# Designed miniproteins, single chains, continued (6): the designs that were tried, part 7

Each design is a single chain, and the fold is of that chain. pLDDT is the mean over its residues in the fold that is shown.

## One batch from the design tools (miniprotein)

Design m20225
Fold by ESMFold2-Fast:
Structure m20225 (fold): chain A 68 residues (1-68)
Amino acid sequence: LVEEAEKLLEEGKRAFEEGNYEEAIKLARQAVDLLLAALPSADAAERERLMALGSEAGKLQKEAEKKL
């Protein structure tokens, strides 16, 4: 789940750089969904990692929305 979320974020950042803001938003949302699914089973260290990735996904979505 976390590895898949990281891959989706990487793809989303690439889409953003290429000007495909709709795809960047879609990928960021998918990453958030995977991170939320992992959260209930996470320990403190894993939670810190999930929160950091979630913050990056939220920032990507917000910046892509501004460009539309």
Scores: mean pLDDT 80

Design m20226
Fold by ESMFold2-Fast:
Structure m20226 (fold): chain A 82 residues (1-82)
Amino acid sequence: MKVRLSKELRDLFEHFTGEKVPEVLTVEELGELVKKMLSTITSEEEAKEIAEIFKKLVEEKPDGSEVTLKDLEKAVEIYEEK
C-alpha cells in the first residue's frame, strides 16, 4: 500500500536524514525511512523496533491515508510502554 506523509513528518525526516523525502511512498519505504531517521538519534535496535510498530499502525489505515507526526509519536509511546 501507499501512504501520504504530512508536511510536518516529511520536514522531520528531511531534517534528521539530510535527504529529500517524497510526499507519497510505500509502507516498506516509510519503515526504512523511519529506521534511518531514528538510527541518527538512538540505537539501531530501538530504531528497528519503533519502525516495525509504526509500520503496523500505518498498515491498519486505508490505502492512500495520510501519516502524521502523531502516528510516529504513538509508535514511540507504544515502544516506551513495553
Scores: mean pLDDT 80

Design m20228
Fold by ESMFold2-Fast:
Structure m20228 (fold): chain A 89 residues (1-89)
Amino acid sequence: MAEELLEKGIKALKEGDYEKAIEYLTKAIELLPEDSPLRTVAAALLAEAAKKAGDEELAKKYRELFIEGAKKNPEAGKKALELLIEIEK
């Protein structure tokens, strides 16, 4: 469920549909527990989508959430960065 929303968010980001990416990734975060590694990944992707959409406040909020999650789980931080690099190619 949340993993499907994350995949839909990634696809929307790759397609340049930042509004849909924000929608799917926000829903994924709402469904995931606070300490979930996937929540950290979704936060990084949502921050990027918000930045691309011009929503500076939303981008800052989820960038901070990503940094906090990555400090608690460095492997989740690494996975998020790898996905962002792949999306940009």
Scores: mean pLDDT 85

Design m20229
Fold by ESMFold2-Fast:
Structure m20229 (fold): chain A 70 residues (1-70)
Amino acid sequence: ELKEETARLLADRWAAQSNLPREGVLESARLIADLLTEEHQRRVLEALKAGAPDSELDRILAEAQRELQK
């Protein structure tokens, strides 16, 4: 549930920014959400709900990817 909500909000944000089809963006968002820990999912969701700028979302995702690579 948390994962799906995070993926949908990410997809909405990315679709608005990139003019990409929502379905394609949703697939990518779901893959990224699946790779995130629950802690990172909550941080992303909190930022999205607070209306954080794309730069902040990018930073959070970059930090999460760095942790994933360990």
Scores: mean pLDDT 77

Design m20230
Fold by ESMFold2-Fast:
Parts: structure tokens; C-alpha cells; sequence
Structure m20230 (fold): chain A 96 residues (1-96)
């Protein structure tokens, strides 16, 4: 259900933070992309918009931190993750 998808998104967000702390930018990006996939699925499943907005905002903030430290070869991937998070936030606002 939608709640389970939000819990999975939170798990992947925490893993992304752990990878970022270790300097593993690629690991952080993989976990952020997984969190985004779960958040987008939760949105389609009718998850609570307030909780979705909170998690999408946390993901955007973490994605911006990843972008600041991304090596040249990962910059476009980091930008893609940030843009996906912005797009999800816009979709949430339109649904509110």
C-alpha cells in the first residue's frame, strides 16, 4: 500500500545519507533514485500528500548536497535526481 511505499522511500533516503557521509556519491545517487521511484509510486497510489511533500523536500535537500560534491562524470546524474524531486513536488502541489 501507499504507506509501505513511503516507509521504503525513508529507508533509501537514510541509506543515501550514509553513502554521502562515506563520500560514496554514486552510492548516494543510486539510493536517492530508489527513494524517488518509491515516492512517485506512493503518489500514484494516493499516499498522504503532506508526508509525500516532507520526504520529497528531504530528498531534494540531500540531492542538492550530493550535487555540491559530485565528480564531473556524475554531475548530470545528480542534476537529473534534483529535477525529478522538483517535478514530484510540483505534482504534489497540483494535487493539493
Amino acid sequence: GAEELLEKAEEHLERAREYLKKGDVEGALRELDKALDYLEEAFRAGADLERLRKLAQELLELGMEVLKVAPKELILRAIGTVLRAIGLLLDIDLAS
Scores: mean pLDDT 91

Design m20232
Fold by ESMFold2-Fast:
Structure m20232 (fold): chain A 89 residues (1-89)
Amino acid sequence: NENLKKAKELLVKASEYVRQGKSDEAIEWLKKATEYAIKAIKEGADPLELTRVAMQLLAISMEAYELGLEDTAKAAIEGARKVIKAGNA
């Protein structure tokens, strides 16, 4: 699934921007990763892989909170919620 692969690549990029303290860029990549994950769900992506994407988003939120990037952490949590909700539809 190309959309799932793209979602994972963009989560890696978002994590890199979180570690650099680049909140606005991290939020943009998190939103794009979430959009690709939702496209993957609509295409019948593996539920286990979707759970892994949601877990990565939650891990990124924890890193963002630790670095004081509260808006970035909230964006990652919102992404995880959207992925979980879409996967249970």
Scores: mean pLDDT 86

Design m20233
Fold by ESMFold2-Fast:
Structure m20233 (fold): chain A 56 residues (1-56)
Amino acid sequence: MSRAQQLREEGEKLIAEGKKLLKTAKTLDEILRGISLILRGIGLQFDAGLLTGEKP
């Protein structure tokens, strides 16, 4: 219910989608798209951490 929880869940989904895309990637464009999704997901998880002040 917190904004941080929403960002974490979206980040996990993006990372999973990016990893799945990378497993089937045949072209450089597909590889870059997969990496972009993973990086965006990590960014959302980072934002979630900032909102909650979570410690690693």
Scores: mean pLDDT 77

Design m20234
Fold by ESMFold2-Fast:
Structure m20234 (fold): chain A 88 residues (1-88)
Amino acid sequence: TEVGRQVVFAEAPVSLAVMAASIAKLQGDKEEAIRELREAIRRADEAIATLEALNKQAPDPLVDAAIASLRATKAALEKELAALEKEL
């Protein structure tokens, strides 16, 4: 569906940045992990804004679920970022 495509396109950049942050963390590169976590949070905010705008025009349970998931992801990423920044 058109809505399904818009959700996937909004979520994909966030997932890629999260994966990059996880890889950097596993490699012990804290500076890179922090950069990727900040990018993931920024992308999550953009994705949430995009989906909220879509939801205002045409409310859809798939969009509501995606927004809730992205907000939970953002909160988890912010906690990880705070923990890593304390180690610098």
Scores: mean pLDDT 87

Design m20235
Fold by ESMFold2-Fast:
Structure m20235 (fold): chain A 79 residues (1-79)
Amino acid sequence: SLLEEAIKEVEEALEALKAGDRLSALEEMGEAYNLAKQAGDEETVELIEKAIEALRAGDVETAEELLRKAKERLEKSLE
């Protein structure tokens, strides 16, 4: 499902951030954004957009927090 794929991309983005790989994190975040948008999950789209903005500003901690929130939102949508 689109939501399960979005969760996978958010998880990969979080792992990339832990590894210090900002470019991979941005790529995975972009994929998660597109999948969430296609699924019609506007709240998750906004969370990922804010996470991308935070990461571009160098705020890795805020980006991580927003991505975890996006992941929880997506997981609850599957239940």
Scores: mean pLDDT 87

Design m20236
Fold by ESMFold2-Fast:
Structure m20236 (fold): chain A 59 residues (1-59)
Amino acid sequence: SDAARRVAEEGARALKEGAEIAFGGTAVARVEVGDSTVTLVVETENFRLVITSPLENMG
């Protein structure tokens, strides 16, 4: 649980920074970590990216 949350939060930060560099604006990143899934959302004025992955398939 803690490892998955840390990885998800780090990924959200990297995606937010990348989106802000690529699009020159501000981005919002949100992470939800459950027992069996991780959902990552990155949103700007130009796009919305949603990634949902089962924890068992993340190796």
Scores: mean pLDDT 70

Design m20237
Fold by ESMFold2-Fast:
Structure m20237 (fold): chain A 66 residues (1-66)
Amino acid sequence: MSTEQKGAANKLAKEVRDRLLKAGVPEDEADIAAASVAQKNLQEGVTEMSDEEAIELGKKRAEEIR
């Protein structure tokens, strides 16, 4: 895992978070979704994700941790 790949993941996460916040998603849900997108990028190389996919991924991940 390279520093450059972490930078790309963080950029994607920020873009997803900003879009979700602008769409009226609560900050806590947007943060979870953005973090989930960043981790999926780092683990699976996913470069793009829809807002709906990001929200679902965040919810699923939160449930799996509990």
Scores: mean pLDDT 71

Design m20238
Fold by ESMFold2-Fast:
Structure m20238 (fold): chain A 60 residues (1-60)
Amino acid sequence: GADRDAALAAAGKAEQAVKNGDYQGAVDYLQRAKDHARRAGDREAVEGAERALEDAKALV
């Protein structure tokens, strides 16, 4: 569905931001990925995004 596709797209952008050293951008994209995953009802994706958010915030 649209929310699942948007969550995957946002997660991909977050991964690209991390590779570029843009940890603030990664945090912003991971927050969007989490919000879309929550709307999609994908609990595992929400938990993964929350863990990735914690890791990215430690690098800001």
Scores: mean pLDDT 85

Design m20239
Fold by ESMFold2-Fast:
Structure m20239 (fold): chain A 58 residues (1-58)
Amino acid sequence: GREQVGRMLQDLIIRGLIDGVRPEQLDAALDKLEELLKQGASTEEIAKALNELLKKLK
């Protein structure tokens, strides 16, 4: 569920794979992460896609 996706996003940030997520970006980042997890994306693919999304939301 949403809590599990949130914990995975936190792990990616702690590991330095994601630059950081601002409060206004959080829902979009969680939605994209959930989508990528459903597709079976690798950690590297997830990190790349989330960083691209966050860059566009600036």
Scores: mean pLDDT 80

Design m20240
Fold by ESMFold2-Fast:
Structure m20240 (fold): chain A 70 residues (1-70)
Amino acid sequence: DPREKGLELRKKGDELLKQGKGEEAIKLYEQANVYFLEAAKEQGNDEELIRKIAEKELEEVRKKAKEILE
């Protein structure tokens, strides 16, 4: 299930952010977004809306990760 996989990757990204692994966290969030878009396509949902929400969340994570910098 792409949606479930996306949620798991996002959760792992959150855990990496707490550990100071900002660059690795960003990669997981980017992968999660790919799965969320795939789920939207399969379910006939508004893919553009899902993408905008995911991008907004990813931008917030990128800002936090930039402060951590490995």
Scores: mean pLDDT 72

Design m20241
Fold by ESMFold2-Fast:
Structure m20241 (fold): chain A 142 residues (1-142)
Amino acid sequence: SAEEQKIAEEIIAQLREALKHLPPEYQRRVITADDPFVKGLVAFRLGDYEEAEKWFNIALEAARALGDKFGEAQVLNNLGLVYFAKGDYDKALAYLEEALKLYEELGDKYGQAQVLRNIGDVYAAQGDDAKAQAYYEKADAL
């Protein structure tokens, strides 16, 4: 639809902006509305968490098949956010911790900081303000 196309264009622009902090090989990556990861992000923005999970799982399988560790980390981070939005905090943390390990292996401090903030948000939602603050401070230190 026109609304989905507009959301996809906004997401693609945001992803292209985020790529500017990465090595040149990632900055030349072609990102389109037909990318399963983009479809997952569009569904997530629309509040369709079941559709988002479907597309993110397709994107995860593709990233793993290609050995795309950066793409795998991005998808796992967003699967964590899907489960967080659904109130499944244990599953959210499991996905976010897996994403964090991959960003650490890649040396991507920006990706690490984003995941650490997301882990903090999950602990805050559980009422563990002390753990939330500790994760936010870890993110800010990167």
Scores: mean pLDDT 88

Design m20242
Fold by ESMFold2-Fast:
Structure m20242 (fold): chain A 82 residues (1-82)
Amino acid sequence: ADPKKIEAETLIALAEIGIAILKTVSQRRDLPEEAKKKLEEAEKLVQESITALKNGDYDKAIELAKKAIEKVREAGKIFDES
């Protein structure tokens, strides 16, 4: 097994879980527009990370997944402040 592939897959899964949690929370109340924008950015980064993973570019997949996680964190912070 390639350790970088496992890292990329794990980080993608964490980003997807974070997105799913925030989408579930948004069912109770509308998210602020800034939080919605960060979620959309996170979803795009996850898709790009999955594409990089499929292409064997594990370093790029890891970096994109980390950026997606950061966008999820930012969205969650905006939600907590609203």
Scores: mean pLDDT 85

Design m20243
Fold by ESMFold2-Fast:
Structure m20243 (fold): chain A 72 residues (1-72)
Amino acid sequence: EKEKRIEELLGRLVALVQELAATPPSDEEKRTALNAEIVRVTRELMELEGTDSVDGIGELARRIQQALAAAA
């Protein structure tokens, strides 16, 4: 189910962003690893949302912002 996978990935993205925010700037290795995983999850979300258009990218960005705001 596409929506279930999107919700799972949004949850993972929120957790990764929160962990990155909690990681000190001096921990370059952990920050690099977290950033790489964020990019991977974001790319999978883009593929699932069908972001081959500007509208699709905008909708994904909106959903990411809502998920991050809800977790703050």
Scores: mean pLDDT 76

Design m20244
Fold by ESMFold2-Fast:
Structure m20244 (fold): chain A 68 residues (1-68)
Amino acid sequence: SPLEERMKEIEDRALRLIIETGVVDEEAVRRIGELLRKAEEFLKAGDEEKAQEAIDEAERVVEEMERR
């Protein structure tokens, strides 16, 4: 689904930053993990709107990581 593709892209972006920089922002990674877990739970429940909200928040976290 488009939402699952967005989740994968967020994971890939975070991993790419870690590989390229050699730096792990443990707090940002933890927050992304929590938000993507919530999104997965909402998708399993059929609540795409709440899943999208969690994905949008995770995307903001990865964008902030990319600005560092």
Scores: mean pLDDT 83

Design m20245
Fold by ESMFold2-Fast:
Structure m20245 (fold): chain A 62 residues (1-62)
Amino acid sequence: GPFVEALNEAGRALRAGDLAAARAHLARAQTLVKEGKSSLGPQGAQAALGMAERELAALEAA
């Protein structure tokens, strides 16, 4: 679904070091969670987003 696709695109961007693309895909995933369109449910969606956001923060700090 669109939420998992946004997370997969964010992960691809993070692996490529494309921080701008990663932020854009994470913003889209956050919007889908707020709209109740996450297939993982609220807790699963927040866990997945939190992991990706922590990876982005670590790369930004490097």
Scores: mean pLDDT 80

Design m20246
Fold by ESMFold2-Fast:
Structure m20246 (fold): chain A 59 residues (1-59)
Amino acid sequence: SMAREELAEHLRKAAEFLLQGDKEGAREQAEKIAEALRRMGWSEEEVERALKILYEEID
């Protein structure tokens, strides 16, 4: 699906930003990951939990 491809692309970009030391860029990609998860039918509660975990991993 397009949402799955978008998710994979934003995960890749988040990793690239982290390798470059750009935590703000990685956090922006986390928001785009959240949007892809919403389009895949995840609930708002599930997306919020995933986003918090992503931000904790970036820190």
Scores: mean pLDDT 82

Design m20247
Fold by ESMFold2-Fast:
Structure m20247 (fold): chain A 59 residues (1-59)
Amino acid sequence: GVVARLVQYEAGLSPEEVAEIVALAQAGRIEEAAKLLMEKAGLSPEKARRVAEALAAEG
């Protein structure tokens, strides 16, 4: 989806990292998806959670 592509391009994540985060978010594992966004993309906790929720909504 659009959010997954934006995370890949803006945060510099690999396609494999984006796929893992998307899979976690779509499985309802929002906190784990947000943690990976914080660790790999350097996002704040609040922004990471919002992005993870947006990725879940695309599924």
Scores: mean pLDDT 79

Design m20248
Fold by ESMFold2-Fast:
Structure m20248 (fold): chain A 76 residues (1-76)
Amino acid sequence: SVEEEVRRAAREATKALAEGDEEKAIEYLASVPGVGREEAEAIVALAKQARDAGASDEQVEEMIYRRLLEAVRRAA
């Protein structure tokens, strides 16, 4: 399902951010059909701000998932 693809992308992007690889995180999100690179970059920027503010990896993944799902639904 679309939700399963979005959840996988959010999980992989969260892992990439935890490893310090922003570009890899952007690539994972931008690989989701209907998500452009600019949208992926915006989501990653917000995820970085959340991490810097002390958000857990679980909280970051959920935030990325919600925003990515919204982007996919707008593009449909």
Scores: mean pLDDT 85

Design m20249
Fold by ESMFold2-Fast:
Structure m20249 (fold): chain A 70 residues (1-70)
Amino acid sequence: SRKEKLEKAVELTLEVMKRYNVPEEIQKLLLAKPDDAKELKKNIELLLSYVSENDKESREKLEKALELLE
């Protein structure tokens, strides 16, 4: 279902945010509308731009999250 895909996208994004020590207040702000696929996609794309090119695991997680929001 769409809800399950949104929940998985949020989960994958949160894992990357935690790995990069993103403050909890910022995590909450960027994930404040977990049912809004358009806003989630925008915020995930922004996060991806800050992830190291050498961090393939985090990049794959964010790319999978974006795929789930299609």
Scores: mean pLDDT 79

Design m20251
Fold by ESMFold2-Fast:
Structure m20251 (fold): chain A 82 residues (1-82)
Amino acid sequence: GPLTKEELKKRLEELLERYKELLKKAKNLEIILRTIGGILRLIGLQLDLETAKEEQLPELQKELELLEEELEELEEKLKEEG
């Protein structure tokens, strides 16, 4: 089923740390800018979670899952840097 608010907060915090580590390793400007964009969206999602009602959690989970997919794409692009 959908994640609880506390599970979403934890998963978001873990994902934000992964984006931060990717930004530290990124050398390509496209990867850097896309990683910064992901961080900004995660911060926005974190703010949305603070006021979210139970019925809004599935939509926030979907946004989090999209940001996880974007991170995986960025990690693959980072491998192309050598």
Scores: mean pLDDT 85

Design m20252
Fold by ESMFold2-Fast:
Structure m20252 (fold): chain A 64 residues (1-64)
Amino acid sequence: MLSEEAEKLVEKAKEAKTAFDASAIETGLASLLAAAKSAGNEEEAKEYEEALREVQKIVDELEA
């Protein structure tokens, strides 16, 4: 299950009108993933990694 924060970022990416806006959210998620890994929180890191994969798909769709 995605955390509330990760889920909100994925939803925000779905509402993005440009690949630039979606990639900004991707960068934010990557930072959160790095922070979770640094804290040793494997469950949280996995959730952010899953959210990051969803946002990457959205960026690809907007660039196509």
Scores: mean pLDDT 78

Design m20253
Fold by ESMFold2-Fast:
Structure m20253 (fold): chain A 70 residues (1-70)
Amino acid sequence: GGPEAERLLRQAQGALDLARAVGASEEAIRHAEEALRLATEGYRRGDFGGELGRRAQELVRKAMALMGLE
């Protein structure tokens, strides 16, 4: 749904902003960038309950784990 898609978009953006602010590894930054791309596409398509939303959430978790935050 819309609120869940918006929440994931905010989480992906937050992960990317944090990764850049703390000088995280290129791998962490790449995961966060891809998460934001997928979350944005899912939000635009209304496809949040599908593969795009799930993949974006996985990539947010990977980026956060690489920063020691999961």
Scores: mean pLDDT 80

Design m20254
Fold by ESMFold2-Fast:
Formats: sequence, C-alpha cells, structure tokens
Structure m20254 (fold): chain A 118 residues (1-118)
Amino acid sequence: LAVDDDPEMLERLQRLFPGILTARNGLEGLELAEGVTFSIILLDEDMPEMDGFEVLRELKERGIKSPVLVLTADGSEETIERALELGASDVLRKPVSEEELRRKVERLRQEYLERIRK
C-alpha cells in the first residue's frame, strides 16, 4: 500500500511495484489498511490535513502490524526518531532513488514474512 497526496509519486510507486494499492490521503490509507493486511505500507510524512505521523499513530492504535516505511523531505534526526517511536519500521529521506526504495521495501517485506512465519 502506498499513501501519498502527490499523484506523480503514486504513479512512480505503481511503476516500481506493479499491483501496489494506492491511497491519496491518510484517511483512505487507514481505511484500506483496516480491510487488508499489507506486507508493506509506504507512507509519506508530508500530507495536508492528516500528516504521516498521525497516520502512523492511528495504524499502531488500530493494531495494524504491517511494516511501515516512512518517506519524508525532512531527514532530521528528530523526524526519524519520532517516526520510529510511533512504530515506523524505517525512514527514507526524499528524493529517493529507485534502487534504495526497492532495497528497503524488499528487506522490510522479508523481515515481516520471517516474523509471521516464526
């Protein structure tokens, strides 16, 4: 699942990960995540109305165990620490290379599948 208010980013993510479901805002992302268990959630931090940290907190409160990779333009140590404290599995600073994004997504999905298999 990819959650981002930027349609160009969602289109890019659909090309990189064929078949990925997309949500254009945090509320749509939360609704989809409640109905389906995703092996990975890509979550933009910088969204209007409901930011990525608010979505992340809601995912945790609702008991959603999918791994979350936060994408943020603010790569500050404080932003990274806050995302991890709120339950993010990892954080990537934008702009993100296709190789880096694929590598982190594959790692997080594999770690999640290993965890539920045990």
Scores: mean pLDDT 75

Design m20255
Fold by ESMFold2-Fast:
Structure m20255 (fold): chain A 57 residues (1-57)
Amino acid sequence: RLEEILKKIEELRARGEELIRLGRESDSPDSQKLIEEGERLIKEAEELERKVGEGKL
């Protein structure tokens, strides 16, 4: 169970970083939306990591 949560945290961070990179590399109207989505995924990963550290999961 903890191993699955840690994998999800890693996946959320990797996906978030990828979206931010894609948004910064593309100058399309969707670039800002990609950056915002990536930042949201990173925040979600940080929240899960905090809950794991607090022993809630």
Scores: mean pLDDT 79

Design m20256
Fold by ESMFold2-Fast:
Structure m20256 (fold): chain A 70 residues (1-70)
Amino acid sequence: GGAEAARRRYEELLAETLRRREEEPDAESILVAREVGRKLREIGEELDKAYVEAPTKEESEKLLQELLDK
């Protein structure tokens, strides 16, 4: 369902963010990546509760992208 899709996208984005930062490590980018990861985990829990209608992956991805752009 949509909640499952959102959690999968969250995990993929988190893994990609951490991997990208590993290639170009600096203090600021590492701190940003960790803070984003922490926020994504908390948001992932909220998304799991909110998706009662099992929205599409595309809709879940849009929500996650907006949260990452903060």
Scores: mean pLDDT 61

Design m20257
Fold by ESMFold2-Fast:
Structure m20257 (fold): chain A 64 residues (1-64)
Amino acid sequence: MEPVEFEITLKSDKLEEIKEAILEALKKSGLGSEETAEQMALGLKEHGIGPGYKFKLTYAPVSA
């Protein structure tokens, strides 16, 4: 599989808003995993990522 890259800009330090931003970016890239978005949001919040932060995600699923 080819890697998918996308950039997310956070608008808030609230978990729910971070999760929503990640999920939105995942859906735009054809990756609609709500559970993955929630896990990523928790990780970002634990690292103190807040408003105005931009980060780039690279998703490279393993093919059979």
Scores: mean pLDDT 68

Design m20258
Fold by ESMFold2-Fast:
Structure m20258 (fold): chain A 78 residues (1-78)
Amino acid sequence: MSEEDLEAEILIALGRMFKSLGDHFASQGDLETAIEEYEKAVELYRKAAEIAKDPKLVKEAEELIKEAEEKIRKLKEE
């Protein structure tokens, strides 16, 4: 594993933590905080996709970006 791939895996893991926080706040009705946490997750996943050399990690990060962006979109629809 390259240093870039290791960093990408760490960024994906951190992004997943923020996504889980977003899910938690959304379940509590705190939609503004949920959106903020999902946006943090998207930023981390985008950074992971940019630095990763492993195509599998790039694909995983891009799929996670799409999932988080869909959640943001749904929460912005009142």
Scores: mean pLDDT 87

Design m20259
Fold by ESMFold2-Fast:
Formats: C-alpha cells, structure tokens, sequence
Structure m20259 (fold): chain A 89 residues (1-89)
C-alpha cells in the first residue's frame, strides 16, 4: 500500500463515520437525534484535523486530508437533508 495510516487516525475516522451513519439512520424518524450525531461527527472531524497537524509524514497528511474532505462532504449532505426534514413539520 502507498500509505499506512496511524491507528489513532483510523479510530477517529471510524468514530466520525459511525456518527454519520447513525445520523443518516435517524434522520427520517428522529431529526433531533440525527442533528446531535452530525454535531458529534463534526467534533470528531476537528479532532482528526488536529491529529493530522501533528503528523510529520506528508503522505499520511495527504491521505488524511482526503478522508477529512470526504467526511466533511457527508456532513454537509446530511445537514441539507436535516434542514429539509425540519422544514416538513
């Protein structure tokens, strides 16, 4: 593999993904709970960004940035869906 990510980075990515998956699942039935999971995902993404700042390996930084960008896109998509569901009431 071209890049091997540190376990700490992988764990933060999985935590963010877990919160985003729960937000997606809860969004049609419990938008309040979905919003809280999106907020937690954003906090984990911020921790991931700080962890990557401390990484000296530029290849790890590049791979981590791509993962962060993907996670942020998912956050924005879920926020758009949340706003649409809130507007339905």
Amino acid sequence: APVKLPKEIVELVRKAMGHLAEADRLLPTDPEAARKHIDRAEEVIKQLEEALKNEKDPEVQKAGKRLIDSLKQTVEALRELLDAEEARR
Scores: mean pLDDT 86

Design m20260
Fold by ESMFold2-Fast:
Structure m20260 (fold): chain A 63 residues (1-63)
Amino acid sequence: MITKEEADRIYAGADRVYERAKASGSPELLEQAATALDHAAKIFELVGDKERAEEYRKRAEEL
């Protein structure tokens, strides 16, 4: 299982790429953001936070 520090870092990274992708509309950044959000969603599932997992998965789908 991942540590809280590792999880927090992954979530922060996903959020950062997501905001950047939304601002620029770049296909490459949108692809990176979708991947990062999916990764974060899987981490939330692993730690039992299904609500946040669905939230991040939805954000990935909207890109």
Scores: mean pLDDT 79

Design m20261
Fold by ESMFold2-Fast:
Structure m20261 (fold): chain A 90 residues (1-90)
Amino acid sequence: MTLKVEIFTTGGKATADRVAAALAAAGFEVERVGNTRVIATTDLSEEEALAAVAAALAAAGFEVERVGKTRVIGKDPETGAVVQASVTKI
């Protein structure tokens, strides 16, 4: 089962590129990187995908909080940019 990880950020292209690099380093297949959005896919379970996204964002320097079973929120302490990640079945 393939999951889509969709990430929205307020930090512009630099933050989106940083998020995309972190997800790629964590083993996600990064499909699209925009100015405010990153899309990646994974064959991990929903719980494993959320844990991996949280760990990847934390490793990239974001302050991370898991919200429920489908979302992760991160904040960049340097810029104040917010990152919101959602995991969805495709």
Scores: mean pLDDT 81

